# Designed miniproteins, single chains, continued (5): the designs that were tried, part 59

Each design is a single chain, and the fold is of that chain. pLDDT is the mean over its residues in the fold that is shown.

## One batch from the design tools (miniprotein)

Design m18031
Fold by ESMFold2-Fast:
Structure m18031 (fold): chain A 82 residues (1-82)
Amino acid sequence: SAVEELEAMIRELLARMEAARSVEELFAVFQEGAARIEKRFPELSGQIKRLAIEFLERRDASLEEQRRHIAELLAELLKEVR
């Protein structure tokens, strides 16, 4: 199903974000994953843009805080489409 595909894409993004070693790398991984999700699910474009804004608002936070916050927002995105 589309929901299962989205969940798999989010899980892959979360795993790549967990492996990121800097805020710059984390942001690059997020941008790549977000672009893939938006290409496959263009209806989520508005929600993906909101996630990017949230990331930018917290860019000066620690790597671990940024990683946790974006992971929480991605989990909420998945709940909205179920």
Scores: mean pLDDT 81

Design m18032
Fold by ESMFold2-Fast:
Order: sequence, then C-alpha cells, then structure tokens
Structure m18032 (fold): chain A 79 residues (1-79)
Amino acid sequence: SKEKAIEHLKKAIEAAEKGDRLEAVRYATQAKLYALKLEDKEVRDKVISHIDKALEALSRGDLEAAIKHLQEALKTLES
C-alpha cells in the first residue's frame, strides 16, 4: 500500500505540473485510498492531511498550493 500511495502521489504531482486538474484529482484520490491502509497511524494521518489540503487546493484551481501539499505527502512517505 505504501508503494502504491507513493506511485499515485508522483502521478498526481506530474498531472498538476502539466495543468491537468482532473488527472491530479484522480491520482490524489487513489493515493488517499492507499494511504488509508497504512498501519503507522501518525504517518497515515499526516499523509491524508496533506492529500486533503491538496484536493481542496485543486478544487479552487490553486495548482501551486496543490503541488506543495502533494510533495509534503510524498516526503512523509519517503522518509
């Protein structure tokens, strides 16, 4: 589940960087579904918080904010 969350976060970041809001939402949502399966509660809660902030930013068309939040989620999983 961790590897799949990382994979989808990277795809969400790439989509947002290309301005593809719909694909960024789809990949971020899939990353959240995999993140919900993480056993480490502290890591899980932090990752989900960052993804939720990214999804909120995407809903407002704030791609720059969305990318930053997705990158924070990714850093949390890769550390």
Scores: mean pLDDT 89

Design m18033
Fold by ESMFold2-Fast:
Structure m18033 (fold): chain A 65 residues (1-65)
Amino acid sequence: SEEAYEKAVEAARRALELARAGGTPQQIKDLFYEATKYAVESDPELQKKVLEELQRAAREMRAAL
């Protein structure tokens, strides 16, 4: 669903924000897990877009470390 897509992107962005703010590894893991969970629940047509957003978030998290 579009809702699942939006939740996946939001969780990924929150994980990135928390990583930049010095959050705990567990909090970041929980948010990233939430993002992947909602990504799987997204409509097939939105799955590619979700993967692109998750990849962007992962790249930015790596750059922030």
Scores: mean pLDDT 73

Design m18034
Fold by ESMFold2-Fast:
Structure m18034 (fold): chain A 94 residues (1-94)
Amino acid sequence: SEELLARLRELVLRLVALANAALRAGDTARSQAYLELALIAQELLDMLERGVRPSEEEVARMKARIEALVAAHPDDAELREAGAEIVELLDEHA
């Protein structure tokens, strides 16, 4: 849906901005985590823009990647919230 695509675009931009802010603060690990999350969101966006629906297996793989990132940064509320938002969008799509 157009609303789904708009939410994914906004989320990618927000995550890239957070990654850049973390990098400027000298937090390379946090910056890398935000960029990895942005890449997952961008991968989903690119699939949907091509008219390709992710398979159940691709959705499960993306969710596992997000869960691993969040687990690696348990005190990062912004990463956890962004990860949950992508999972919600994956569930709406699946």
Scores: mean pLDDT 86

Design m18035
Fold by ESMFold2-Fast:
Structure m18035 (fold): chain A 83 residues (1-83)
Amino acid sequence: MEELEKLAREIADLVVQGRTQDAVRLALKWAKKNKLSEKDGEEIAKIVGDLLKEQGVDQQTIDNVKRAIIEIAKTTGDGKLLK
């Protein structure tokens, strides 16, 4: 899905630049607007993880970023904590 790939690339670019808080804000804003499912979050996390690995980012950082993306999608898209 073109929109998910674009979002994933923007998130990965921000993380590579050390702008992790901006990456989190972008993901959160997009998830709230588009009601991301957990599955959408997993797809974004996969694409981001692959991009970060190609840039030589360590596995611990990749795992932390992937987990954050999935949690954002799950808590904002699925409405688990938002009614």
Scores: mean pLDDT 75

Design m18036
Fold by ESMFold2-Fast:
Structure m18036 (fold): chain A 65 residues (1-65)
Amino acid sequence: SAKDHILSSLEELLKEDPNMTIAEAAQRAQLAGDSLTAAALGEARKVLGPNATIAEAIEYLKKHM
């Protein structure tokens, strides 16, 4: 599913850099051509802000997707 893909992609980014921000993660998703993950991060950013961590985005998206 789209949700499983997005969460898996975000968990790999979290393993690479546990301090990665939503803004940095969104840039990486866009460079990878992963429009689904980029869109989900955009929604998380509207609520949490650009400086929130990818860990916070994952928890938000688990509850709201």
Scores: mean pLDDT 87

Design m18037
Fold by ESMFold2-Fast:
Structure m18037 (fold): chain A 70 residues (1-70)
Amino acid sequence: AEVKPKAIGKSVATKAEAIELAKSLDKTKEYSIYVKDISAWISIVPKPGSVEFKGNDPDLVSQLQQVFDA
C-alpha cells in the first residue's frame, strides 16, 4: 500500500514569522504552517525542479514563493 508523504507541521504567530521560518526550512521536505494572526494554513510541497505553495492568504503565498525562488 502506498503511504502519503507526511508534512512537517509548524505554527507561527504572524506572517513575518512565517516568512522567517520559511528561510530556515529544508527545501526537500513538505511543510504545513499555521499562521495564527490571520488564521491561515500555508502548505510547502517540494516538486521536481520547483517548490509549490498553497494557502488561504495570496500575499503570504507570494512572499514565500519569492523567498524560495531567491
Scores: mean pLDDT 73

Design m18038
Fold by ESMFold2-Fast:
Structure m18038 (fold): chain A 99 residues (1-99)
Amino acid sequence: DLGLAYLNLGNLHYLSGNLKEAKKNYLKAIELYTKASKPDYYSIGLAYHNLGNLYYLGGRYDLAKENYLKAIEFFTKSGSDKAKPYIVDSKMKIGTINK
């Protein structure tokens, strides 16, 4: 799955501190998953969640909130139990931004 390959590359760059490359790969994963005949909503949610974390680390709370809200939307569409901890984390991050 090409979308999964880009998601994994984004994760590797994130963990290595290469935030610019991480963002680029997450956006490419979202593009590929969204255009698929059967979109992988869970993986789209993961990419948006990770973009939210990138912006949060950069102090760009406006963009972080936007991406966390998109993550919640796609995780909810996925119906996956695996998404539950990411939905909780996204909501907590949005809550801290609004304080």
Scores: mean pLDDT 86

Design m18039
Fold by ESMFold2-Fast:
Structure m18039 (fold): chain A 55 residues (1-55)
Amino acid sequence: MEEEKKKYKKFLEDIQNELTRARERLAAGEITEQEYRDFVEKLNEKLLEFEKKIK
């Protein structure tokens, strides 16, 4: 339980860092609003898949 909880926390931190980076890239004009939305949706799918694997 605690070991899985620690893995989950790290995963959430990784997702948050990826979201922050994507937001910075959007602000810099490196990606489009559509690409940002697609990326966010993909990250949400990864989060849901990870949550389903936790027992």
Scores: mean pLDDT 78

Design m18040
Fold by ESMFold2-Fast:
Structure m18040 (fold): chain A 86 residues (1-86)
Amino acid sequence: SQPQTSLFDLIGKIIDAEKNGDEESREKYTEQVIELLQRFGGLTREQAEALVQRMVEASTQPYLNGDLKSAQTAMSKALQEHLDEL
């Protein structure tokens, strides 16, 4: 699978965990995204943490509304804008 697809799936899992108050799963999936961004994206931990927050904030509302395509578009835009600022 493409790294971007796996990234978007993990961000969705973070949103689901936050909605359900599942702090353990939220932390687990957040760490998996950070590791993915460091390993395959070449980001520092600080850059990866900032990007995770940005992607979650941008995609939470469309994701919770069931608009998965808008959620993925918001995630992709946040990723692209973050990389352009590095």
Scores: mean pLDDT 84

Design m18041
Fold by ESMFold2-Fast:
Structure m18041 (fold): chain A 82 residues (1-82)
Amino acid sequence: SELEALRRTVTLAEEVARASGDEAAAERVRELGERLLEALAAGDEAAAEEAAAELERVVREAASRLSREQLEAAVARARARA
């Protein structure tokens, strides 16, 4: 489902940001995840799209700072949480 896919995306984003050691990025991911879920509940497509795009950006930046091993560990942790 769309909700399950989004939950998985947010969970992965949290684990990637956490693995980067950037507390600000981890907090930003939590905020964006909340905004995304709120926007979807409200039917606000524009807000959901904006939150999703920013979430993708934060994850991409965090992932670029991780080693292959750190990224694999983050993915494994996210899967365990799903």
Scores: mean pLDDT 81

Design m18042
Fold by ESMFold2-Fast:
Structure m18042 (fold): chain A 67 residues (1-67)
Amino acid sequence: ELKERIENARKQAILTVKNLVKKGLSLETVKEAIDLFAKSLIEQGIPKEEADRIRKEALEVAEKEYK
């Protein structure tokens, strides 16, 4: 239930970041999209600490793509 929803959200966040990077969006735009995605997860009932972990992982993936 909740554990599967958290894992699916994590996978979706990482995939979204990779897709935005491939489209040629700036790192700043991708970071803003990650912030909005994390807020939507909290609104959907994902606990804040889990949404924050997903946000952090997505940001690390994005920063590595622009390095």
Scores: mean pLDDT 82

Design m18043
Fold by ESMFold2-Fast:
Structure m18043 (fold): chain A 56 residues (1-56)
Amino acid sequence: SASDLLALAEQYREKAKQLREEAAKQKDPLEKDILEGMAALLEGMAAWLEKKAESL
C-alpha cells in the first residue's frame, strides 16, 4: 500500500540523517565519503518510494 511505502521512505530518511551526523564527526576523508555516499543512496531510495506511493 501507499502507506507502507511512505513508512519505509521515512525509515530510510531517518537512517540517512544518522549517517550524515556520523560523517560530520569523522576525521578520515574516506570514511566521511562512504557515510555521505550511503546517506545519498538512502535519500534517493526514499524519494523513489515516495514517487511510487503517489502512483498508487
Scores: mean pLDDT 89

Design m18044
Fold by ESMFold2-Fast:
Structure m18044 (fold): chain A 90 residues (1-90)
Amino acid sequence: MAKSYIVAGNPDGVAFVAGLLEGAFGLKVQGEPEELGDGLVAQVLGSGEAPFEAIGARADNATGKVTIERVRGIEDREEAVRLAVELARR
């Protein structure tokens, strides 16, 4: 399993996924959500150490549907951040 998760997306999508990781898996949130621009935010959960999982999370405000895309097994934090942002922009 990943030791750290980088969750990027719109605020409602990120909050939903962060809440699931914290509540279901006991992962610790690292600080406040970071603003990425273009209405996107990022949140880090877990130890802050590799391996990382990158998650793009987008909530549709009209339907309440959350779309989640994931990339696992990332050793470099900066690569995990780039991948999470890429997934969030899809």
Scores: mean pLDDT 81

Design m18045
Fold by ESMFold2-Fast:
Structure m18045 (fold): chain A 90 residues (1-90)
Amino acid sequence: IEALARELLRGVRELVRLIEEVSDNPGIVKQAQTLLDLVEDGVENRAYPGALRYARALISLARTQFSDNPKVQEAVDRVEAAVARVEEAL
């Protein structure tokens, strides 16, 4: 599970990096950064249900705010796959 949670964290970091690159909305960027911090805290503290909840919130944000950006949506798909792998290991 720790290795899968680290893969989830890598996917979340990449998604937030892409949001920072493509977004002109500082509020959306700050929200994405806050969700990344919460996922990192959850993974570090082995609080995996909390980490998954915040990763899903980030997925929802990216699906809604960047629906027309295929590169962001591809990153979201990778995070969703990582979420599923962590859940299967719980």
Scores: mean pLDDT 86

Design m18046
Fold by ESMFold2-Fast:
Structure m18046 (fold): chain A 119 residues (1-119)
Amino acid sequence: SAETIADSIIADYPYVLMVVEKNDIVNLVKALIDAGISPSKIKIKTRDILNAVFFGYKSRKDAKLALLDISDLILSFKEKPSKETVRKKAESIISKYPLVKEEDSKAFIDFILELYSDS
């Protein structure tokens, strides 16, 4: 279940609770499931997203708000938007909440587009 995966993430990476609440992680896991991500990849993809926001932002507030927008973007994958729409939405999140390193912004957009291709 999404809660079981969230509990496993928190057990392995308790520092994420410094930025987000358990329910935020549960909602991210649910978004990945609804997007059609393979069950075997869900924990790894959840970890990678949480690490990107935790290590990519100096502001805990920006990290949390970016995670909420990322979860909403992933949830939108079920509507089968164009790849260009997904790219523009990912770019909008980074524009609204800039990552500390410019190279991490490109890596994030590439990650979201690869995630969409797997959905």
Scores: mean pLDDT 86

Design m18047
Fold by ESMFold2-Fast:
Structure m18047 (fold): chain A 124 residues (1-124)
Amino acid sequence: SFDTLVNASDLSDEAKAALRELLDKSPYSFLIAPLLLDSPNQVDTPVPLDEAVLRELLDMARDQSLPPEVRARAARALGRLARGQPENQALLRRLGAVEVLRALLADPNPLVRRAAAEALAALG
């Protein structure tokens, strides 16, 4: 259950509640949950990923209604998926990820800004 992964995470109670709601609504929760909660070394992730998964992670990263912890984790997941993966980098560029991540450099939360900067570096 994704609840087990969420409960084991160091997220705040607010972020855990928001993430549970997002995962309950997503048909891609089985791919997205490990990317948000586990390190990339613990997740055997297909490359290239389905474009819909990358789009959902971008939507999470830019959604100002979500707790900044969740937005930062989504941006970090995008960076990890892009790093050394030319197919994922090409998909993310086509989805407008560079524009989205550049906007997140101005986010009020420093964790989100840092995650966006690291993701942009992984795309370059």
Scores: mean pLDDT 78

Design m18048
Fold by ESMFold2-Fast:
Structure m18048 (fold): chain A 61 residues (1-61)
Amino acid sequence: SAQDRDFALYRALLDWAVRELADDPAALERGRAAILQMARENGLPEAQLAELEAHFRALAA
């Protein structure tokens, strides 16, 4: 579905942010916030937003 495709895109953007911004915690947090805001504004349901946040926490640990 379009939602599954969009979810996969935002998940990949979070993977990119952790990979490229790991050495700058402030930039990583701005990147996380921007990606999640884009996902929210583009209509991802709250369950998928929660999954993206959980995914980010797992990557950043």
Scores: mean pLDDT 86

Design m18049
Fold by ESMFold2-Fast:
Structure m18049 (fold): chain A 70 residues (1-70)
Amino acid sequence: MKVLSDEEIARRILELLMMLYNLSIEEIRRWPDEVRRRLFETLVRFAYPEASEERRERIVRLGLELVRRA
């Protein structure tokens, strides 16, 4: 089985966020940076509690970049 990349994890967390709160990518982009970061950090910690703090920070950064690019 192939291990998920940090980018794939970031995509799945974004999809989960959009589904769970019934949010569009445009609505997430309207949120303050602090709110977006905090929510991503919370979801990454919940989904991957065993990951290193550095890896969780990387996934959060990738998730925020996906929001900016979309």
Scores: mean pLDDT 76

Design m18050
Fold by ESMFold2-Fast:
Structure m18050 (fold): chain A 85 residues (1-85)
Amino acid sequence: MEEERREIARELIEEGEKREGIELKEEEREKLIEETIELIKEVAKLPEEKIQEAVERAREAAEKHGPETQPKLDELLEIQEKLKK
């Protein structure tokens, strides 16, 4: 469900913020939530190897767009870890 995926994405972002001791702007937070929801949808369809490739692509994007996108990379890593179970 879309609402369920949004809740998971929001929890991941909030955990990342607490762990890093940062507070994202509301606009950046919403953007990361939406992108995380789309990633959850795509990742659920993929074998573990493809998930790893998606994480690497997101890491490239985080490097290019700077430290404000770091929480997005951390969320992708957490999604990958949860899906390995």
Scores: mean pLDDT 64

Design m18051
Fold by ESMFold2-Fast:
Formats: structure tokens, sequence, C-alpha cells
Structure m18051 (fold): chain A 78 residues (1-78)
């Protein structure tokens, strides 16, 4: 899976960022979404693996805005 291509440190950080975005979406507050997306983008991980994992976890957590952003970012890598 995409998670297997990420270092444990990058995976933990990415999961924390996606979960924070999901919690904010659930609360109806997306004010920090651009900041969280920028932090995901800044991770020193393979872009395809990073955005694939972000999309999968966002989908699992119901973070539809982040799922859409991750899908667009993944398309830009192709």
Amino acid sequence: SAADLLSPEDLARLEALVREAAAQEAAGDQSRLPELVAEIEALPADPVARWTYARELARELGASALETIAGAALADQL
C-alpha cells in the first residue's frame, strides 16, 4: 500500500495532518485547510505515495474537501 512507501516518521506526520483536517471538516471549519495542505506538500516523501495515502485516509475519515484536494494533487504528479 502507499503507507508502505512512507517512512514511519513521514507516515505519522501525514496521518496527524489528515486527522486534523478531518476533525476540522467535521466541525464545519476549514480555515486551516490551506495551511494543513501546505504542510503535507512540504513533507520529504514521494509525492505519489504521500497524496495516495492522504486521499485514502481522508476518504476513510469522511474528509471530503481534503480527499478532493489530494486527488487533484495526485493527478498533477501524473
Scores: mean pLDDT 84

Design m18052
Fold by ESMFold2-Fast:
Structure m18052 (fold): chain A 55 residues (1-55)
Amino acid sequence: EKIPVYVNGKYKGEIAVGVPVVFSIPRSWRAKVKEVSPALGTVLTKDTELKITLK
């Protein structure tokens, strides 16, 4: 099953169990990335990249 991913209320795509995805985020959001769904397994990897994994 695929889970929709939102960052600061904006839809970014879907993630599947066992498949990590890296989303590009605007640099202006780096300090404002406060809401990520799903929250578990989210890591800011670079200034403009957010890695999300679903187990």
Scores: mean pLDDT 57

Design m18053
Fold by ESMFold2-Fast:
Structure m18053 (fold): chain A 85 residues (1-85)
Amino acid sequence: MKSPEEQIKELAEKVLELVREFASQSMVDAMEKTLQFALNQKNPDTRVGILNGIKEAVDFYVEDEEKREQINKLLDEMIALEKAQ
């Protein structure tokens, strides 16, 4: 049985795989560091706040509507798991 923390980590890895398909290495590195920073926070509300910040950055920097929607869907699933505890 996978813990919610393990499920969130798997979703973060899927976000990074999608970003690697189209983004520059510097953008991939920035996303990876920000996701790692979020997941290392003890407070779920802080993690949700950082994930919402990533969604705002994705909406601004990712011009491909299909890729943006796919990434936002994964981020929304991560946020839902954090809120569900």
Scores: mean pLDDT 82

Design m18054
Fold by ESMFold2-Fast:
Structure m18054 (fold): chain A 78 residues (1-78)
Amino acid sequence: SAAKGAELYKANCLACHGAQGQGAAGDLTSVQEKPDAYLFDIISHGVQGGQTMMPAWQGKLTEQEIWDLVAYLKTLPK
């Protein structure tokens, strides 16, 4: 659920991505327009690009917790 995703985001994502998805490590304000499967894949496997790296959360979070995060990300402002 988005509510559970909000708690998980605060614990695991807030430090890098900020409260509204506008943090130093990446802007998430457009993620609500991405497919859910894409967001699940990115959170599960992480991202490596240029000078920025997002860690893989697969194995640190359950599959259900990653889906709860995806639900929350869909609520972020554009």
Scores: mean pLDDT 61

Design m18055
Fold by ESMFold2-Fast:
Structure m18055 (fold): chain A 91 residues (1-91)
Amino acid sequence: MEERLEEILKKFEEAYKKGEVPEMTRDELDEVIELLKEAGLITDYQAEAIRRVADEKGVEAAARFLIALYRSKGKFSKKEIDAIEKNLIEK
C-alpha cells in the first residue's frame, strides 16, 4: 500500500513540474482517489467532486482537478472546490 501511494505521489510531482497530466484510465483514477482519501490527502467531499468532473468531462479533466487538490494539500474550502468543479464542467 505505501509503495503504491509513493509511486502515485511521484507521478503527480513529476506532472506538476512539467505542467503535464499523467495518462490514466477511469479505474486508475478511482484507485488514486481512494488511496489519497485513505492517506488523508483529500477529503470525501473532494473525492466526490473529482468523480463528478470525471463523469461530466472525462478522466483528463478529473486528473487535472485531482493534481490541483493534491498541490493544495487539502487546503481548498468546500466553496472553492464547488467553484473549480463548476468551471471545469462548464468548459
Scores: mean pLDDT 71

Design m18056
Fold by ESMFold2-Fast:
Structure m18056 (fold): chain A 66 residues (1-66)
Amino acid sequence: SDKIKKLEELKAYEEKVRDHTEALYKEYSSGSSPEDKFLALLYQIVVGGTDVVIEQIEKKIEELKE
């Protein structure tokens, strides 16, 4: 359905955001400075947020499949 297609498009977008943010998390996690640790923590929080968003989209897609 068109609603499912739009949710799949949104999920694909959120997955790209997650992948980009996870790459930044890994980059800063390898650093030893306090600044690197702060940035790693912030990007880790963003990754966690995108995981929640993706799971909610997946649940809605399953509801629409009946």
Scores: mean pLDDT 88

Design m18057
Fold by ESMFold2-Fast:
Structure m18057 (fold): chain A 67 residues (1-67)
Amino acid sequence: SARAVTLLRLGLELARQGRVDEAGVAAAIAALMMGDEETKERIARLGKQRDAEGLVRLLEEMLARYE
C-alpha cells in the first residue's frame, strides 16, 4: 500500500540519521501491513543490536521488494 511505502521511506531517512528506535517502529508497522512476519523479527533484532546501518540495508531491501 501507499502507506507502507511512505513508512518505509520515513524509516529509511530515520535510520540514515541513526534514529534506530524510530526507524525500527516505522519498518515494523510497514512489515505488519505487508504481512511479513520474518522481516518483523529481523527489524526487532537490528533494533536490539542498535544497528542503524543494518536497518538502512533492510529498509532499502523492503522498498525494492514493494516494487
Scores: mean pLDDT 83

Design m18058
Fold by ESMFold2-Fast:
Structure m18058 (fold): chain A 117 residues (1-117)
Amino acid sequence: MSKEELELEIEHAMILMSASVTQLAASRVTPDTPRSDLLDLLRHAVSTLRRIALIEKQGLATPELEAAKQRLIDSLATIQSKSTDPTIQALAAQAIANADDVEKLSAIESEIDSLLS
């Protein structure tokens, strides 16, 4: 196995793990969840979604990554529905609408990073 092939296999494994962890965390969101925790969760979801979009753009997507993408979109929709914060709702909606756009997902991630500062 080449270094490049090994790095891709590790990236796939990390994405699948991140999608599962994000789904579990999103299921535990309540109206009382702190804004900083919601922003951290949203950042993880958007970052993972951007990584999937990059792999899809390279023509390297697998059925497992497509399923992980759907779980991330569902998790973002869950965060949007459970949050009363208009900023969090808007960021989640933008990420869902731009799930295939690496550049727009990167911009959303940067906006979340600014809100966490």
Scores: mean pLDDT 87

Design m18059
Fold by ESMFold2-Fast:
Structure m18059 (fold): chain A 92 residues (1-92)
Amino acid sequence: LQEVAEMLEGAAERVPKELLEMGASEEEAKKVSELLKEAAKAAAAGDTEKAVEYFEEALRLAAEAAVRAGEADAEEAERALEEYVEKLREYL
């Protein structure tokens, strides 16, 4: 359970940096980070349903930010986020 929270905290650090490298705004990156932190808090509390919901919202915003930035790697950003979802499911 704590392992899931730590994974989500790691995602809150990594995903925003990847979005910034792709040309997303700092505001968009911070929004994604906040949602991932909320997901981590929910996971730490044992609320797996809320953890998944916050994580899904973070994924959608990250994908939108990548597309808005006009980067060729928008699809790669989406694949990276899908990998995080699969890992989260393995720990649930």
Scores: mean pLDDT 73

Design m18060
Fold by ESMFold2-Fast:
Structure m18060 (fold): chain A 99 residues (1-99)
Amino acid sequence: SEVEFLKTLSEDLRKEYLRISVAVGIAEIIIAVTRTIIKTEKLPEEEAEKRLKEAEEKAFKIIKEELEKLGWKLPEEIKTTEEAEEYARKKFKEEQEKL
């Protein structure tokens, strides 16, 4: 569980993990709201793809900026929110193992 994972982290890493988790939650909400608008307004496929791309770019930027505040530069090959989330989990695990 998420709670069990948080218990394995040091106090400082736990605080930073929670901050990144909030950023991820905001990113997920942006994408979910955009998907709901597309479905509710029955947008054409071309417009739907454009809005989803814009939402993903905004979501990705939020996660990227919070990771960079921790001194973790995202590799250039990471372009999606899902990849950024996986990178964050890997980095927290690596930092915990160094303690």
Scores: mean pLDDT 80

Design m18061
Fold by ESMFold2-Fast:
Structure m18061 (fold): chain A 100 residues (1-100)
Amino acid sequence: DALELKERAVRLVDRAYAGRLSEEERRELARIEEELLKLFNSKDKKKQYEAVAIAAVVAYHGLELAGTATEEQKELGKIAEEFLETGDEEKGKELVEKMK
C-alpha cells in the first residue's frame, strides 16, 4: 500500500529530525528504499507515479522541517499527497510534469 509506505517513510524523517536514528530505524529506512525501488522499476505507470509521489513527500517534508522548503516544493508535496490519497492518475501525471 503506497499510503502506508509513505506514512512509514515520513515517520522516519520526523525521527531523524528529532534525533539520531537507531540501528532498527536505519534497517527500516533500507527496507523502505527497497520497496520504493520496486515501485519505480514496475511496468505499471501508476506504481511508478506512487514511487515518485512518496519520494517527493519525503523530500519536501524534510525540507519543511529544516525550514528550507520553497513554496513550489510545498505545492509539489501537496499534489503528491493528493495523488496518494485519491489514486487519481491525472494528479500523478501533473506531479511528474511539474518535477521536470
Scores: mean pLDDT 82

Design m18062
Fold by ESMFold2-Fast:
Structure m18062 (fold): chain A 75 residues (1-75)
Amino acid sequence: MLELAEKVIEEYAEIAKKLPASKENVAELLRKATAELGKDEEIRKLLEEALAKRDELPPSVTPYLEVVEEGLKEA
């Protein structure tokens, strides 16, 4: 699980490098990246599992989980 999560983070970084980030906020870029990654069933399951465990995660992560949830609904 952790190794797959690290790979997902690396893929977010790769997608962010390919997307022109001019005057776009981090939430919009993260949502677009999540929608693209959510097309992969294994990655989508990992993100859905993280959302299901949001109450076990630090409160600082909560705003990002909301963006991830929106992105997955678009995938």
Scores: mean pLDDT 64

Design m18063
Fold by ESMFold2-Fast:
Structure m18063 (fold): chain A 93 residues (1-93)
Amino acid sequence: MEEVKKILEELIKTYEEFIEKVKKGELTEEELEEYLKKVRELQQQLASLEVSEEELIERFPELVKKYLEKSKPFMEYVAKELAKKKGVPVPAA
């Protein structure tokens, strides 16, 4: 349980730091790659704990809400940047 809370708090902090850098125009391509790696690693750690989404919402509703709110700008930015990289291999059919 403590590990789940810690991972969610780290994800939220990572998203907040990312958003702040984007707003200031200070985000480099290298920093973007580092944030993507960190988010992926944290999400993999969370998935490995085998806690259901329903259980997370029930136990940590405020953290889950904040996680979802903070993840949205990050996902929108990543999607926009990936759309600019034409010629990248398509991961799905």
Scores: mean pLDDT 76

Design m18064
Fold by ESMFold2-Fast:
Structure m18064 (fold): chain A 65 residues (1-65)
Amino acid sequence: GLEEARRIAEGAVQIGRQTGHEALYREATRVLEALDAGDLEEARRHARRLSEVDPSTGEGLVRAA
């Protein structure tokens, strides 16, 4: 559900920040922004982009949303 998607995205933001992985940080932040806006299509779009950067995290996020 949305709570699971949010938790996964928040974890990805922290990992991206700690590891200096700019693409992971950017796409995870955009997922959170889209979820906050209630834009599920935009959230899924960025989750798919995140799966290209980090397949395990991104796939989990797409399935949760």
Scores: mean pLDDT 79

Design m18065
Fold by ESMFold2-Fast:
Structure m18065 (fold): chain A 87 residues (1-87)
Amino acid sequence: SEKYEKALEELKKLFEEALEKFPDKKEEIEKKLKEETGKALERLKKFVEESDLSDPNFEKKLEEKVVEELEEIKEELKKLVKELEAE
């Protein structure tokens, strides 16, 4: 939970900083976050569907997968910020 909370806070901070740095690109930044979040949710659905729900480590593995998906969203948002800086 602490690792999840930290990853979520870091993503929120990155998103807010991107909006402040590029106010003219708000729609593009919001669209990117929405698209990457959608992809993350689809990957999480597949993970749950392919998982053994009787595994005593399932909840821990799911939490780790959620953190990995938040990190992936952060990387994609960082890539967009880098592209916007090059404009």
Scores: mean pLDDT 85

